# Designed miniproteins, single chains, continued (5), part 90

Each design is a single chain, and the fold is of that chain. pLDDT is the mean over its residues in the fold that is shown.

## One batch from the design tools (miniprotein)

Design m19114
Fold by ESMFold2-Fast:
Parts: C-alpha cells; structure tokens; sequence
Structure m19114 (fold): chain A 77 residues (1-77)
C-alpha cells in the first residue's frame, strides 16, 4: 500500500545514500554510484514491503545489492 511505501521511504533513502558513499569510496564515478544508489533504494523498499525484513537488515542487504550493481556496471564500461 502507499502507506507502507511512505513508512519504508526513509530507510530506502538511507540505503541509497550509503550505497552511493561506498561506491564513491571504491573509486567509481558519480553516475555509476548514483545507479547503485537507485538499485539500493528499490531493493530496500522491496525487502521491507514484500519480504517483511526489519529496516536495519533491509538497509544492509539493499546497500550490498546496490554496490554489487555499481561494480558490475563499472566492469562493462
């Protein structure tokens, strides 16, 4: 529901910010880091709303997926 999305939003934002920061620390460019952040955001929303994970665990897993995505994109460039 829209209400669940609103409740998950701040956690997804935290995951996106952490994924961007980690990607930049790994030497990836801003564009690739931003794509990783978008993936982390979407994944965290799904983990909270569809899988029912606690926010802290959802953030951790969302960040991991987002960073993995950013690294995969960087290797194709």
Amino acid sequence: SLEKLREAFPYAQEAAEKAREKALELGLDEGTASFGALVAFAETIGLIIEEGLPPEEAIERGVEVGVEFALAVAKRE
Scores: mean pLDDT 86

Design m19115
Fold by ESMFold2-Fast:
Structure m19115 (fold): chain A 80 residues (1-80)
Amino acid sequence: MKKVKVKVVVKDENGNVLEETEPVTVPVEFLLEKLKELEELGVPFTVTVNGKTFNTVEELEKVELKDGEEVTITITVKKA
């Protein structure tokens, strides 16, 4: 099964980095499941893979993720 290296960056509405994780290797299926969970919860996020940015899980699912690719998930915490 294909695995990707995922880094999560949490930013506030002004673009300040609040938290940043070290990259973690996860199965592509696990990543997609977690992103769907965030989308259903209404958490705003973007996903960057190989310099390309996606803002929906549906768009990302149409892209073939390669084994060992680096994926950055940016989550924006809104003021409410």
Scores: mean pLDDT 78

Design m19116
Fold by ESMFold2-Fast:
Structure m19116 (fold): chain A 84 residues (1-84)
Amino acid sequence: MFPTKEQIKATLEQIREDIALAREYLKSGNYEEALRIATEAFKRAQELLKIVDENEKYKEFKDEVQSLLDEAQRLIDEARAALA
């Protein structure tokens, strides 16, 4: 079953909130929590990208989902570098 556009928007908002929270944990030096939350945001964005890529009617969201996926990946990379 494909989600509604409203459900896609709600998921995008949740991903943005998780990304913002991960950035706050990075700034506070809580790298383990930053990595955990950024990884969850990445997985949600990746799953959403698959959905919007498979159905033409959701193509309007593709660029935004890709942008959030890229931001989550950067946060993962920064948290991993800080933990190494």
Scores: mean pLDDT 85

Design m19117
Fold by ESMFold2-Fast:
Structure m19117 (fold): chain A 77 residues (1-77)
Amino acid sequence: MDKEELEEEVMRAMALMAVAVFKTVHNASEEQAEELAELLLSAKNLEELRALINALLSAKSAEEALAAVRETLEALK
């Protein structure tokens, strides 16, 4: 596998695991989980994805987590 393909697969796995944790820990709705998945999968590299996941882990609720991830993603543009 190309190193880039491997990185993309790792990023997808990390994003899906983060969404699963988000659903169970924050009792998030399917709609909120889908929004988070789209936001995390929009990361261009592993460093961006890590920043988004760190924002998610610092939040106390599903709504706060989505807001923090959105703000972090906009700051990376």
Scores: mean pLDDT 80

Design m19118
Fold by ESMFold2-Fast:
Parts: C-alpha cells; sequence; structure tokens
Structure m19118 (fold): chain A 77 residues (1-77)
C-alpha cells in the first residue's frame, strides 16, 4: 500500500549511512508482502547502489534512495 512505501521512505531517510539505507531497501524488496512495495524498494536499491558505485557520499546515497521512493509515490497519485 502507499502507507507501506511512505514508512519505507522514512526508514531509508533515517538511515545512518548508505550501507544501512541499502540494507533497509533490500530487505523491503525481498520480504515485503506487497508487490508494489517490493517494486518501489527495488528501485530504491538500484538508486542507492548507483550512488555507491559512482563514489557518492553516504548522505547522497541516502538522498538518491529517498528521491527514488518519492518519485515512485508521486507516480501512484
Amino acid sequence: SLKEIEELLKRVEEAKNGEEALDIASEAASKSKSLETQIAAGVAVLAIAVGKVTGESDEEQIKLGVKALKEHLEGLK
């Protein structure tokens, strides 16, 4: 549901570093009961992973994941 993605967004935003943000999004992508939440989480995983491999800071990696989730939520409205 939208609420599950909003709760995921908050958890990713509150992550201490890029690794924790990636772990949170990866767990949601594999274990969420909602296919829509799994898809949103998968997009966040890809965004964070791209930031990580391109040498972005932890803060920017988290922001990329948050941006991906926000854009996904806007597409559902």
Scores: mean pLDDT 85

Design m19119
Fold by ESMFold2-Fast:
Structure m19119 (fold): chain A 99 residues (1-99)
Amino acid sequence: MEREKELEERLERLLEEAREEVERYLEEHPEDEAGNKKFMYEKLAELYAEGARLLGHGLPPEDVTLPSAEVTRRAEATPDLGEALGLLAAAARYYAEKI
């Protein structure tokens, strides 16, 4: 359907923007491994959360309290892309907060 194509184009733009931001940050801070890792997870969390919203799915209510390993395993197991992206966003936020 036409809506699926519009969502794909929107997700592709978000991925491209996130990639450019991460590459720019890495170039500006090549020795700050911890800061680079935190920035990457923050950008991944934003990207996945927006992707989940575009697919009509919200973030899990316990996103900051769930063990990140369990959240990522659930994301890999689910056939629902919106649910998977929501779970990945929660995991990325959790990892960013731990750095």
Scores: mean pLDDT 67

Design m19120
Fold by ESMFold2-Fast:
Structure m19120 (fold): chain A 61 residues (1-61)
Amino acid sequence: MEKKTTITVLDGADKKQGEEEAKKLAEEHEKEGWEVTDVRVIPTETSRGPRTVVVVESAKK
């Protein structure tokens, strides 16, 4: 069983913007023949301002 994880960091982005990016990444995974198994959007605060981390996990077979 093959697995793929994509992690994207969005500087200056809130949770809503992270959710939009997560949808795009999930669509890209499905377009490549992967089945999306988990999607996580994690808003954080850094010394340079807000930052949202997006994680999309997928499996094949």
Scores: mean pLDDT 80

Design m19121
Fold by ESMFold2-Fast:
Order: C-alpha cells, then sequence, then structure tokens
Structure m19121 (fold): chain A 90 residues (1-90)
C-alpha cells in the first residue's frame, strides 16, 4: 500500500501517540494526535488512506478510553468524525 507523505507522517504520529498513551503520558499523546489531525486536514487522502487512518484512530480511541485518558479520547472522537465526513465526500 502506497501512502502520501502527509498521510504516512500522520500514521507515524498516531502510532507514537499510542505509545505515549500506553505510558500514561496524556499530554504528549494529545499533542501528537493534534499534529496528526493537522496533517490529515492538509492532505487529500484517498478512500484507502482514510480507511487506514480510521483504523488507527479507532484503535487509539479504544486504548485511550480503557486507560481513562478522557482528553485524548475526546480529540480522537472528533478526528474520527472528520475522517467519516471526508470519506462520505469521495
Amino acid sequence: IKFSPLVQKALELLKEAFGKAMEGNEEEALKLVEEAAKLIKQSSPTKEELEYLDFFVTTLLEAAKSLGLEKVAKKLEELGKELLEEYNKL
């Protein structure tokens, strides 16, 4: 699978955010999610890229909820809604 540079960077940031969330570092996890969201908004993701982004966002959201990271969970819910809106425009 070939990802655009902005989408690839966003996926790496989401992966790093997962690591920070698992460490209990909510502040760093939130910052990384916010950076990923900005890159996604600047990109023009394909349907395939949106599916992968949604998978990672959903996975991280489930982890954040299980760990009680309320701020990260809320931001990921917002990002997931934005991804769904973009998918429905394609």
Scores: mean pLDDT 83

Design m19122
Fold by ESMFold2-Fast:
Structure m19122 (fold): chain A 89 residues (1-89)
Amino acid sequence: AMDDIRAFYDDILATFEAIVDVLERKYPDEEETARIRANLEKQRAELDKIFKESKNADEFLEMLSKKYGVKPETLRRLAAGTAATRAAL
């Protein structure tokens, strides 16, 4: 349901933050690092918009697939894996 989408969304954002944090620590003075941070903030805003505009899991995953060029089937499997893990806890 929508809660599974939200959990998947939060996992994506957490992954992006972790990657950017590593880059900022390793390459703090690089212009490219600053551009990556700015891009993450744009992606964050766009992901939030997609989530709010989506009425169900399939719509959300299809919109993400179109935006990032990832197969919808791959995104569905990732979301299902996250939901199953939470249900097992």
Scores: mean pLDDT 72

Design m19123
Fold by ESMFold2-Fast:
Structure m19123 (fold): chain A 74 residues (1-74)
Amino acid sequence: MEKVYVVLYDPSDEVAVDLALALKGALEGRGYKAIVVSPKGDLSVLSEEEAKAVLEYWSKLDPSKKIAVLEFEK
């Protein structure tokens, strides 16, 4: 099964935005699929179930965290 990585970032944090893009590039450079999304923005690139899982994970994350990575199997 193909693995897809979802990189979550806080769009109000400039460093988190840059790190999310760098992580996407690193994952894609290793042959993995990676999607960068903000839990505070548009989640239309994710399925409804993936978007719900992402939002639930982010809501339970330490509020000091500005970036996270989730793995989905497709």
Scores: mean pLDDT 77

Design m19124
Fold by ESMFold2-Fast:
Structure m19124 (fold): chain A 89 residues (1-89)
Amino acid sequence: MPLVSRQDQVAGIEYLYENLEPSLTAQVTYALETGDEGLLESARRVVFTVTLEYLKIKKGELTPEVIEEAKREAERLFERALRRARERL
């Protein structure tokens, strides 16, 4: 039997997704302030991964359509974070 319930795993991913925008904005701001292109690319990858896992749970299955939706949503979230970061600098 799994040591962690599906409900606990779902709650964890939902919490990460709900707190993704503030965390992403902070990370992107720091990357822009320091000129760390590697950190900026890492932020982009993390956003996609968290968004994909959230949508997979929400939709119940991982399909090509869900993957494409995750790519579009992750890019929207990343662009929004870049805009907020630039406004703070």
Scores: mean pLDDT 76

Design m19125
Fold by ESMFold2-Fast:
Structure m19125 (fold): chain A 82 residues (1-82)
Amino acid sequence: KKLNDEEVDFIKYLAKLEGLDVEITASEQFVNAFKSTFDFDEDGKISDFDKRFVIHLIQKEYDLPVTGKLNKEILEKLLSKK
């Protein structure tokens, strides 16, 4: 499967939240939509469960090992599908 620009931005934003060194060009609207969808905390934080769940779905969708974690190798494999 090929990644579209929105999927690439979403994956990069997740990688940034995981502490990976990734340039984010996501719009303010994208960041707000992401937070409103996944942030259930009063502190404005996205839970580890929410991050892991989304990463699991992406790994499953692109036939990668389902670990629930992003590292540089997995990120490079995902971005190579663009």
Scores: mean pLDDT 66

Design m19126
Fold by ESMFold2-Fast:
Structure m19126 (fold): chain A 61 residues (1-61)
Amino acid sequence: SMEAELLSQGGRELSQEAVAAGLSEEQIRKVEDAGVRAVALGHSAEEAIAAARKELDRQLA
C-alpha cells in the first residue's frame, strides 16, 4: 500500500540520517520508537514519520 511504502521509505531515510549524524544505537532506537509509538496510537504514516523526525531533531540538539 502507499501508506506502507511511505512508512518504509521514510523510516529508512530517517535511520540513514541518524547513522550519518553519528547517533548512538540508543538514540537511533528513540527515533524508531517515536515512529512506532505514533503508528500504535493510530496516526497516519506521514504523522509517524513527522514524530520520528521530531525525535531525530531532539537527539541532534
Scores: mean pLDDT 82

Design m19127
Fold by ESMFold2-Fast:
Structure m19127 (fold): chain A 100 residues (1-100)
Amino acid sequence: SIKEKFIEAVSKIVPSVVLLEELKKAKSLDEMIKLFFDYMKSNNLPLEKVKELAIELLELLFPEADPELLERAKERLRAVKSYEELEEVFRESVKELLSE
């Protein structure tokens, strides 16, 4: 399932048992995405670092995605100017990649 893939992908990029346990309790992919970005904000990570982690997470979630579609999603994430915009663009990108 996408939930299991999300947990596995996060485990490879974020060394947090607390975050992983919260992700296991999440009821939806939207809740998991919110928990991921809330964790990044609560740890005071700079926006540029969170962008790098979000891009790595997207690549780990969709290793067999169309390369052009994935690169377009990564470019959108790099262009983001706020945490709120980053979370929204990430959600949209995940939805688009799941639809392929």
Scores: mean pLDDT 85

Design m19128
Fold by ESMFold2-Fast:
Structure m19128 (fold): chain A 68 residues (1-68)
Amino acid sequence: DLALQEQLGDWVAEAMKKAKTPADRVLSREELQRLGQQAKQAIVDGDLDTFRQLVQQLARGMKAMMQS
């Protein structure tokens, strides 16, 4: 849902502020879209551990893109 996408964006932005290191490589657009879809699915499924890991991966990936 669009509202979940906007909220996910806010959570990723907060995670980026706390992330100390970017990802080792720039993630492709397709990889970022996949991670975003998996994160939304994890929240729907109530899998908070997977959701936290995916948000962290998104944050690190986006940080790497901004540094490239």
Scores: mean pLDDT 73

Design m19129
Fold by ESMFold2-Fast:
Structure m19129 (fold): chain A 94 residues (1-94)
Amino acid sequence: SLYDVGRQMQQLRDTVMQQYQQGRITTDQMQSIFSSLGTLGRLMVQQVSSGITPSQSQQDQVVDSINSARSYVQNGDYQGAVSSLQDAVNVVQS
């Protein structure tokens, strides 16, 4: 559901903020991830506002990509996290 997507996005934001507060991530890395996440969120809001709802399959793929991004952040692979979020954007745009 779109609710589940929103919840997973918030969990990723919380994970990134925790890493930042613990000194494990730089300001630039945090801003890069938040920028990618913000792009995904804006695109989904714009589509829904235009009467376009992502399919359940697209929503599931977005959730999987966000979960992958969270795993990458936890492992210090911030480029992997950004790439996973870009995969989510590409799914929403298809």
Scores: mean pLDDT 85

Design m19130
Fold by ESMFold2-Fast:
Structure m19130 (fold): chain A 62 residues (1-62)
Amino acid sequence: SVADVKALAAELGLTISDEAARRIAELFGDDRSRIRSALADLGRVAGPVITPETVERYVHPP
């Protein structure tokens, strides 16, 4: 869920917009392990602020 994505982002020290969190939830569903890995990768590549544009640039739909 969006709430789970936001909670995982906060645990990783990342700031994520509601729209970016919805996009991550749409791509990965309830797979918390994959969500956490994707968020950690985004934080490394794009820095601590995750926007919808960041998700679209670095994360492609499977």
Scores: mean pLDDT 80

Design m19131
Fold by ESMFold2-Fast:
Structure m19131 (fold): chain A 91 residues (1-91)
Amino acid sequence: SLTPEQLEDEIFVALTLIKVAVGRLAVERALKRGDTEAAIQHLEDLIEFLEKSIKELKERYEKTGNPVIKDTIEWLEEELKRAREELEKLR
């Protein structure tokens, strides 16, 4: 059984993953139309969101110990690394 705090963590994770997917979609659409400036801007926005989300999830994990949070942090850190590598290739 989940506590209300653990359920709130799972909702936060789900919303975070949706927002990351929306950010990636914006990058992919810009790249497909050859709009490098828009792709750079969307990658910068995605990187900022990933950094903020990782920080917030680390604070949540310290409070709840929910393993879904830990797994999500690891996935987001890998996504952040990839977004940074993509941004450097476009500069």
Scores: mean pLDDT 90

Design m19132
Fold by ESMFold2-Fast:
Structure m19132 (fold): chain A 65 residues (1-65)
Amino acid sequence: SMMAERYAREAYEATAAGDTEGGARYARLHGKFGGNPVAAEAAVRAARRGDADGTGAGSAIGASS
């Protein structure tokens, strides 16, 4: 669906920009409009980890990264 695609993009971009709350909201809207909520959640989490956390190793965020 066009709206599902739009909200998936908004979720990813908001989270990548540091707006985790906005990202989560758009991910829920993506699911509501017939998108894949699991994929939307994964994209939001990947955006947070990919830029801020690295490759998903949360324990690496403090000491040497």
Scores: mean pLDDT 61

Design m19133
Fold by ESMFold2-Fast:
Order: structure tokens, then C-alpha cells, then sequence
Structure m19133 (fold): chain A 68 residues (1-68)
């Protein structure tokens, strides 16, 4: 039910923090510092959003390079 959905979200947020921390070494120094700062502040949504944008942008650029 709705109570389990809320509990699942909290569990996923915790797992997402671990995932974001594991990806930090693969980011540029500036982006890494910003993501780490968001994690330290407990701003998981901002940290995950910044990470996703950087990962997607990097992937798209590499994909475009391979297509040329």
C-alpha cells in the first residue's frame, strides 16, 4: 500500500547515495566536488540529478564521436 511505497522510497534514496558515491571517481573534479557536497548536505535529489546529467552528457558525446 501507500505506506510501503513511502518506505521503499527511503530505502531507494539510501541505495542511490551508495551508487552516486561509487560513480564519483569517474566524474570531472568540479562535478565530483559538487556531487560530493550535495551528498554531504543530504541533498540526494540534487546529487542524483547532477550525476545523471553528467553521465548522460558524457555518454552522448562519446556516442557522437564513435558515429563520426
Amino acid sequence: GSKRLAARKKKLDAALRDTIQAELPHLDADTRAKVAAYLAAGKIAEASSLLFREVVDRGMKRYEELLK
Scores: mean pLDDT 76

Design m19134
Fold by ESMFold2-Fast:
Structure m19134 (fold): chain A 78 residues (1-78)
Amino acid sequence: MEAQIEAAAAELEALYRQFEAAKAAGDADAVKALSQRMKDLARQMAAQGLLTQAQADGFIKLIDEEEKKALAEIEKRK
């Protein structure tokens, strides 16, 4: 169980780093794809019992807000 939680946390950190790089590069498509992957990971963790449904829903909402902010910042540069 602990190894699965550590693996999921490491994957989430890697996705967050890629998201920040995509945002810095102005790659809106990559930002959308990476946010979707992070939301899918949250749903998968809830399905595996690593998160409660409320925790997963809260995380998905947070990712949706971060995606919206990143896309607005990319658009603002045009």
Scores: mean pLDDT 80

Design m19135
Fold by ESMFold2-Fast:
Structure m19135 (fold): chain A 90 residues (1-90)
Amino acid sequence: MKSLADLSEEEQQEVIERTVSDLEELLSIPNFPYLKDALEAALPALLRALAGAPEVRARLIGALEALLSKIKDPEKQKLLSEFIARLRAA
C-alpha cells in the first residue's frame, strides 16, 4: 500500500474523505454482525498507509471523531471509539 506521505495534499484529503464515507456506510448497515471484523481487517492497511504521515493521521482522527458524534447506537459508538483509539496508539 502506498504511504499517504507520498501523496499530494489533495489526494490525502480524498483518501480521508473516502475512509470516513466507507466507515459511515458500514456503520449505517442495520444489525451488521461483521462490523467488528470489518474494522479489524481495515486497521492494518490503514496504519501502514498512515506510517510517516502524522498530520494526515491527525486529520483522519478528527474526521472520525466528527462521525462518532453522529452515531446513536452504543455498540457502534464503542467499536468506532476503539478503532480511533487504535489509530491514536499506533
Scores: mean pLDDT 78

Design m19136
Fold by ESMFold2-Fast:
Structure m19136 (fold): chain A 77 residues (1-77)
Amino acid sequence: SMEAEEAVRKAEEYLDKALAAKDPEEAKRLATEAHRYAMEAVKLGEGELLLRAIGLAIAAIGEAFEAGLKLGEPPEP
């Protein structure tokens, strides 16, 4: 769907920005936004687009943690 394709495109755009960011706080914010779009694409996507979305979600959350995202709170359901 066009919505899933747009979500993938946005996830890729934000991930690229996160990887290019020099400020850790900006990188963390951008990577978190990339992960949000990737998760929307996972929800909406099928086939190749779903696999791409899953890969982007993993990459984006990994970049957020490298940028200093802290797991200071208990996991919520």
Scores: mean pLDDT 79

Design m19137
Fold by ESMFold2-Fast:
Structure m19137 (fold): chain A 60 residues (1-60)
Amino acid sequence: SDADARTLAQADEVIAGSVSDPKAQAELRKLARAEIAQGKSPAEVMQTIARRAEELKAQA
C-alpha cells in the first residue's frame, strides 16, 4: 500500500543515517519489511529499527 511504501522510505532514511555497513543496512531493511507485514505502526517500526541499529553498532 502507499502507506507501507511511505513507512519503508522513512525506514530507509533512518537506516542510512544509523549504519554504514551494507550488510547491517540489508538486515535492518528486512526487519522493517517484516514489522510492516505484521501490521506494526510506523512509530513502532522506527523504534524497532533504531534499537536494532544501536545493537549492530555496539557489536561492530
Scores: mean pLDDT 83

Design m19138
Fold by ESMFold2-Fast:
Structure m19138 (fold): chain A 100 residues (1-100)
Amino acid sequence: MLPTAEQLAEAAETEGLEAIDEAIKLAKEEGDEEMAKKLEEYKKLLEENKGKSKLELAKILLEFLIDVLEWYKEKGLVPESIEKTIEELKKLLKEIKEKL
């Protein structure tokens, strides 16, 4: 059920930047300047690594997804059942880090 590293790298290059921009907008609307700054750093990392390494792109996208989903859960924007998804994403991130 989890995406492959290839699928995550493709999503990072095509959809990841749009997802980060939407998350930055929401963080700014919520007044969470620390989260907005962290998301801007993820956007920079994706742009800097675009076309370089699929594993690095997948890692950056997973770190972004984990952090944004944990933040959405904290803000009550997603159900508590998202915790299972976060744990599965953390497992996938560990596997990708072991390949780097």
Scores: mean pLDDT 77

Design m19139
Fold by ESMFold2-Fast:
Structure m19139 (fold): chain A 88 residues (1-88)
Amino acid sequence: AAQAQQIVADFKREMDEIVEEAKKETDLEKLIGLALRAIGLYEDTLRQLEALKPDLSPEQYQQLVAEVEEAYNRAMKEIMEQMKTIPK
């Protein structure tokens, strides 16, 4: 349980860092790089949680997955909004 919560906390921190970096970025290729980084972290985090699933209650697992999905969706939305502000 504690390890799964730490994994989710670390993921949320990385997503927040990606969002803050994206807000300052004006280069489309770098924003694409941030999106790919977010996707990779999302997939790796879900794999880590799946490995811990036998040690978690169904309710705990569902809650942690939902928190990861929410953080990922927010980060991707911010990156996409920044991409729309880049001219040409």
Scores: mean pLDDT 84

Design m19140
Fold by ESMFold2-Fast:
Structure m19140 (fold): chain A 88 residues (1-88)
Amino acid sequence: LVEEAKESEDVEEAVLLALELARRGRYEEALEVLDYLLKRYPTNLLVTQTLKMVELVMEKKLEAARALAETMPPELREAALEVVRAAE
């Protein structure tokens, strides 16, 4: 439980870094971080949702990306919405 919470906190920080890279238009670097996390935590929903959202932004499917971002936890949701806004 303590280890799971600590692991979850580390994953959240890494996801926020990937979102910051995507906001800056560094999509390939963001995907590298998310792919690394997906290999480490293949069942982590935050990683899979964030990766899908970044892929949608790269494809210019901004409405779908925004809808997915709005389903994320509050801290990640705001960062994800910033990625969508930066791509507009």
Scores: mean pLDDT 78

Design m19141
Fold by ESMFold2-Fast:
Structure m19141 (fold): chain A 88 residues (1-88)
Amino acid sequence: SRMSQEELEAALAEAREALAELLASSNPAMQRQIRLSLALLERAVREGVDWLYEVLAELEELARELLAAGVPTEEAVAELEARLEAVA
């Protein structure tokens, strides 16, 4: 089932609190992932639930293609990060 707009806003608030603690203790690569996740959630609140599900579907497809092609995990993560950064 889909999240409502209010559920997205609540999830963003909860994620900000949880990730703020984690961000303080994380390495630079993890900090980048956390910032991308927050930016994506913030845009999802603005654009709506349909946008979020479209982005998730595109990322799932990209991840499947990278896995099928045998791309190393580090390179696959970098490609997914670039795609998220472009949409956040």
Scores: mean pLDDT 73

Design m19142
Fold by ESMFold2-Fast:
Structure m19142 (fold): chain A 86 residues (1-86)
Amino acid sequence: LTEKERKELEAEVLLALAQIYISIGKLDLKRGNPEAAIESFQKAIDLAREALKLAKEVGASPQLIRDAENVIKEAEKLLKEAKEKL
């Protein structure tokens, strides 16, 4: 793999992990644990932001950049909703 290909793959893996944390947070909210959900959504935001940074740095596809931005927006919305349940 080239350096660009490795960083693109890293961004994709980070974004997939962010989506997993969003799913974990949603499950925690369904189970009545907003504190755990907040931690999961914050982790998802951090991972998706790192993915976005890497994607932009290597000039990744516009689709990967949009996907990362969308995951950040979803996680931020869910974080706000979780905080309202405290």
Scores: mean pLDDT 89

Design m19143
Fold by ESMFold2-Fast:
Structure m19143 (fold): chain A 90 residues (1-90)
Amino acid sequence: TIEKIKELFEKAKEALRKGDLDAAIEKFVEVFKLLSEVLSKENLERVEKEVAPLVEEALKAAAQGDIETAIKKLDEVEKIAIKAVKEEEE
């Protein structure tokens, strides 16, 4: 699960570097679908609340052509997602 999340975030960041915002969003949706299958409802809601402002900042940065900031914000989202999965699996 963690390896698949990392792969999806790497593909999303690669899409952003290519300027393919639609592809990046698709990979991000796949991450949240995977999280919804692995995390409890309470942990999923917590993650959604924590990542929502970071995702908003990433999309705003990408729309402005600031791909470096968008990737940095996605790296923070990835870290939160991985931590949540590790806490659920223990």
Scores: mean pLDDT 78

Design m19144
Fold by ESMFold2-Fast:
Order: C-alpha cells, then sequence, then structure tokens
Structure m19144 (fold): chain A 72 residues (1-72)
C-alpha cells in the first residue's frame, strides 16, 4: 500500500543515515516521512509531497537511493 511504502522508505533511509553516524538527520527524515505517510492516508497529496521533499532534502542522493533499494 502506498502509505506503508512511504513509511518503509523513510525507515530505510534513516537506517542508511544511522549507519553513517548521522543519527540527527535520520530522526528528522523519519519525522517527515511519517507525516507524509499520514497525509497520504488522509488523501492530502499536496501535504504528502511537501513533507517528502523536506525529508529528501535532509539526505544525500546516494543515501536516498540506497534507502529506496532496501524498501522495494
Amino acid sequence: KPAEFVRRLGEAVAEVLRERGRDEEAEKVLDHFEKASKLLEQGDLEGMAIHLQKGASLAPDEDLRRGLQRAI
């Protein structure tokens, strides 16, 4: 389900960040992806997109890609 995937993606990206010693950024990414997942469940696609963008901006592209590979 899309909302479940968004949550798993956030958790996977946060795990990658923690492996790199970036615990603070990991916590913020989790917060944004959790909010995005809840907004998606409510049908708020615009709110979801804003929080996904905020979360993604806190992680390097490399870490986002590794998180995506773990989530699928």
Scores: mean pLDDT 84

Design m19145
Fold by ESMFold2-Fast:
Structure m19145 (fold): chain A 55 residues (1-55)
Amino acid sequence: SAREKARQAAAAGDYEKAGLYFLESGDTVTAAKVFEMAYLKTGDPKYKELAEKLK
């Protein structure tokens, strides 16, 4: 399932993929948090923007 794929991606440290899979599963709250983690890991402001759009 998309949610299982999201958890696997997060466990692998791939927070961008994890966020996208959480969005596919309809879990926008978790997707926003995961994109914030992607921002902290990469410093790329695009992930902060993605998280803000989900609020």
Scores: mean pLDDT 82

Design m19146
Fold by ESMFold2-Fast:
Structure m19146 (fold): chain A 123 residues (1-123)
Amino acid sequence: SAMQAEAARRAGLDVALYERFLAAKAEVEARLQAEGVRFKSFYERLNAVFTEAGRRLGLSEEELVELLARIIAQGLRMLEEGKTYVEVGEALGLPPMFFLDLEQGTATPVGVLGRAYERALKL
């Protein structure tokens, strides 16, 4: 979408890579839903989806962490600029309450997503 492309540009990302990542994410989510795969938490599921999407694009774990960290850092900037949690989530292809859940500790990020969040706070 135009909003997602603009958010990627502001994050200093390759827009084409980001769009391919979002497409791969959507395909992985559809696959896991169709197969009835269950996870302990929504954020464990999100981490698994992002990890598989990155793998499909040929990204190393470190490249995926860097990509996600830039996306998260851009979301944090948008919140500082007065955007709502829902607007930021939608613009970045993340769940609408992702940043709110992180702030409240109701979403403890794990794996690649956890490493990306820690790196984003330093950007």
Scores: mean pLDDT 80

Design m19147
Fold by ESMFold2-Fast:
Structure m19147 (fold): chain A 56 residues (1-56)
Amino acid sequence: TSDEHKKKGEEYYKLSVENRKLGIELDRQGRHDLGDSAFQEAVKHEKKGKIYFKKS
């Protein structure tokens, strides 16, 4: 249902936000490789979220 798609989209956006926060924290700690990985995961989750919102 559209409600299920919205819920899934919200879950992916939440994961995107959490990974961006993690990336910022890791970069501040000087762990840039791990920070970059977290930002890449955030982008992937954001794209998935957008796909689910388009289906709702």
Scores: mean pLDDT 80

Design m19148
Fold by ESMFold2-Fast:
Structure m19148 (fold): chain A 80 residues (1-80)
Amino acid sequence: SKELKEALEAEIEASMYMMKIAVDEAFGEKPSEEDLKKALEAAEKALEYAEKADKSPIVEQIIRSSRAMIEEVRKMLEEL
């Protein structure tokens, strides 16, 4: 479905920002607030579209991973 495609594209975007954040931390750099906010926005978009998509194992996995990313990014933003 179109909703599943949007959810997958948003999850990919969120994952890319999460990887950038992980690289910055590995090199002793604080994650940027901008990158954290972009990761959060992408993860929230992935969750929104996944919740609108027809139920399937892949949709359920996107919902779980997006919720986990949202929780992690919110904790990181609170530590700034």
Scores: mean pLDDT 88

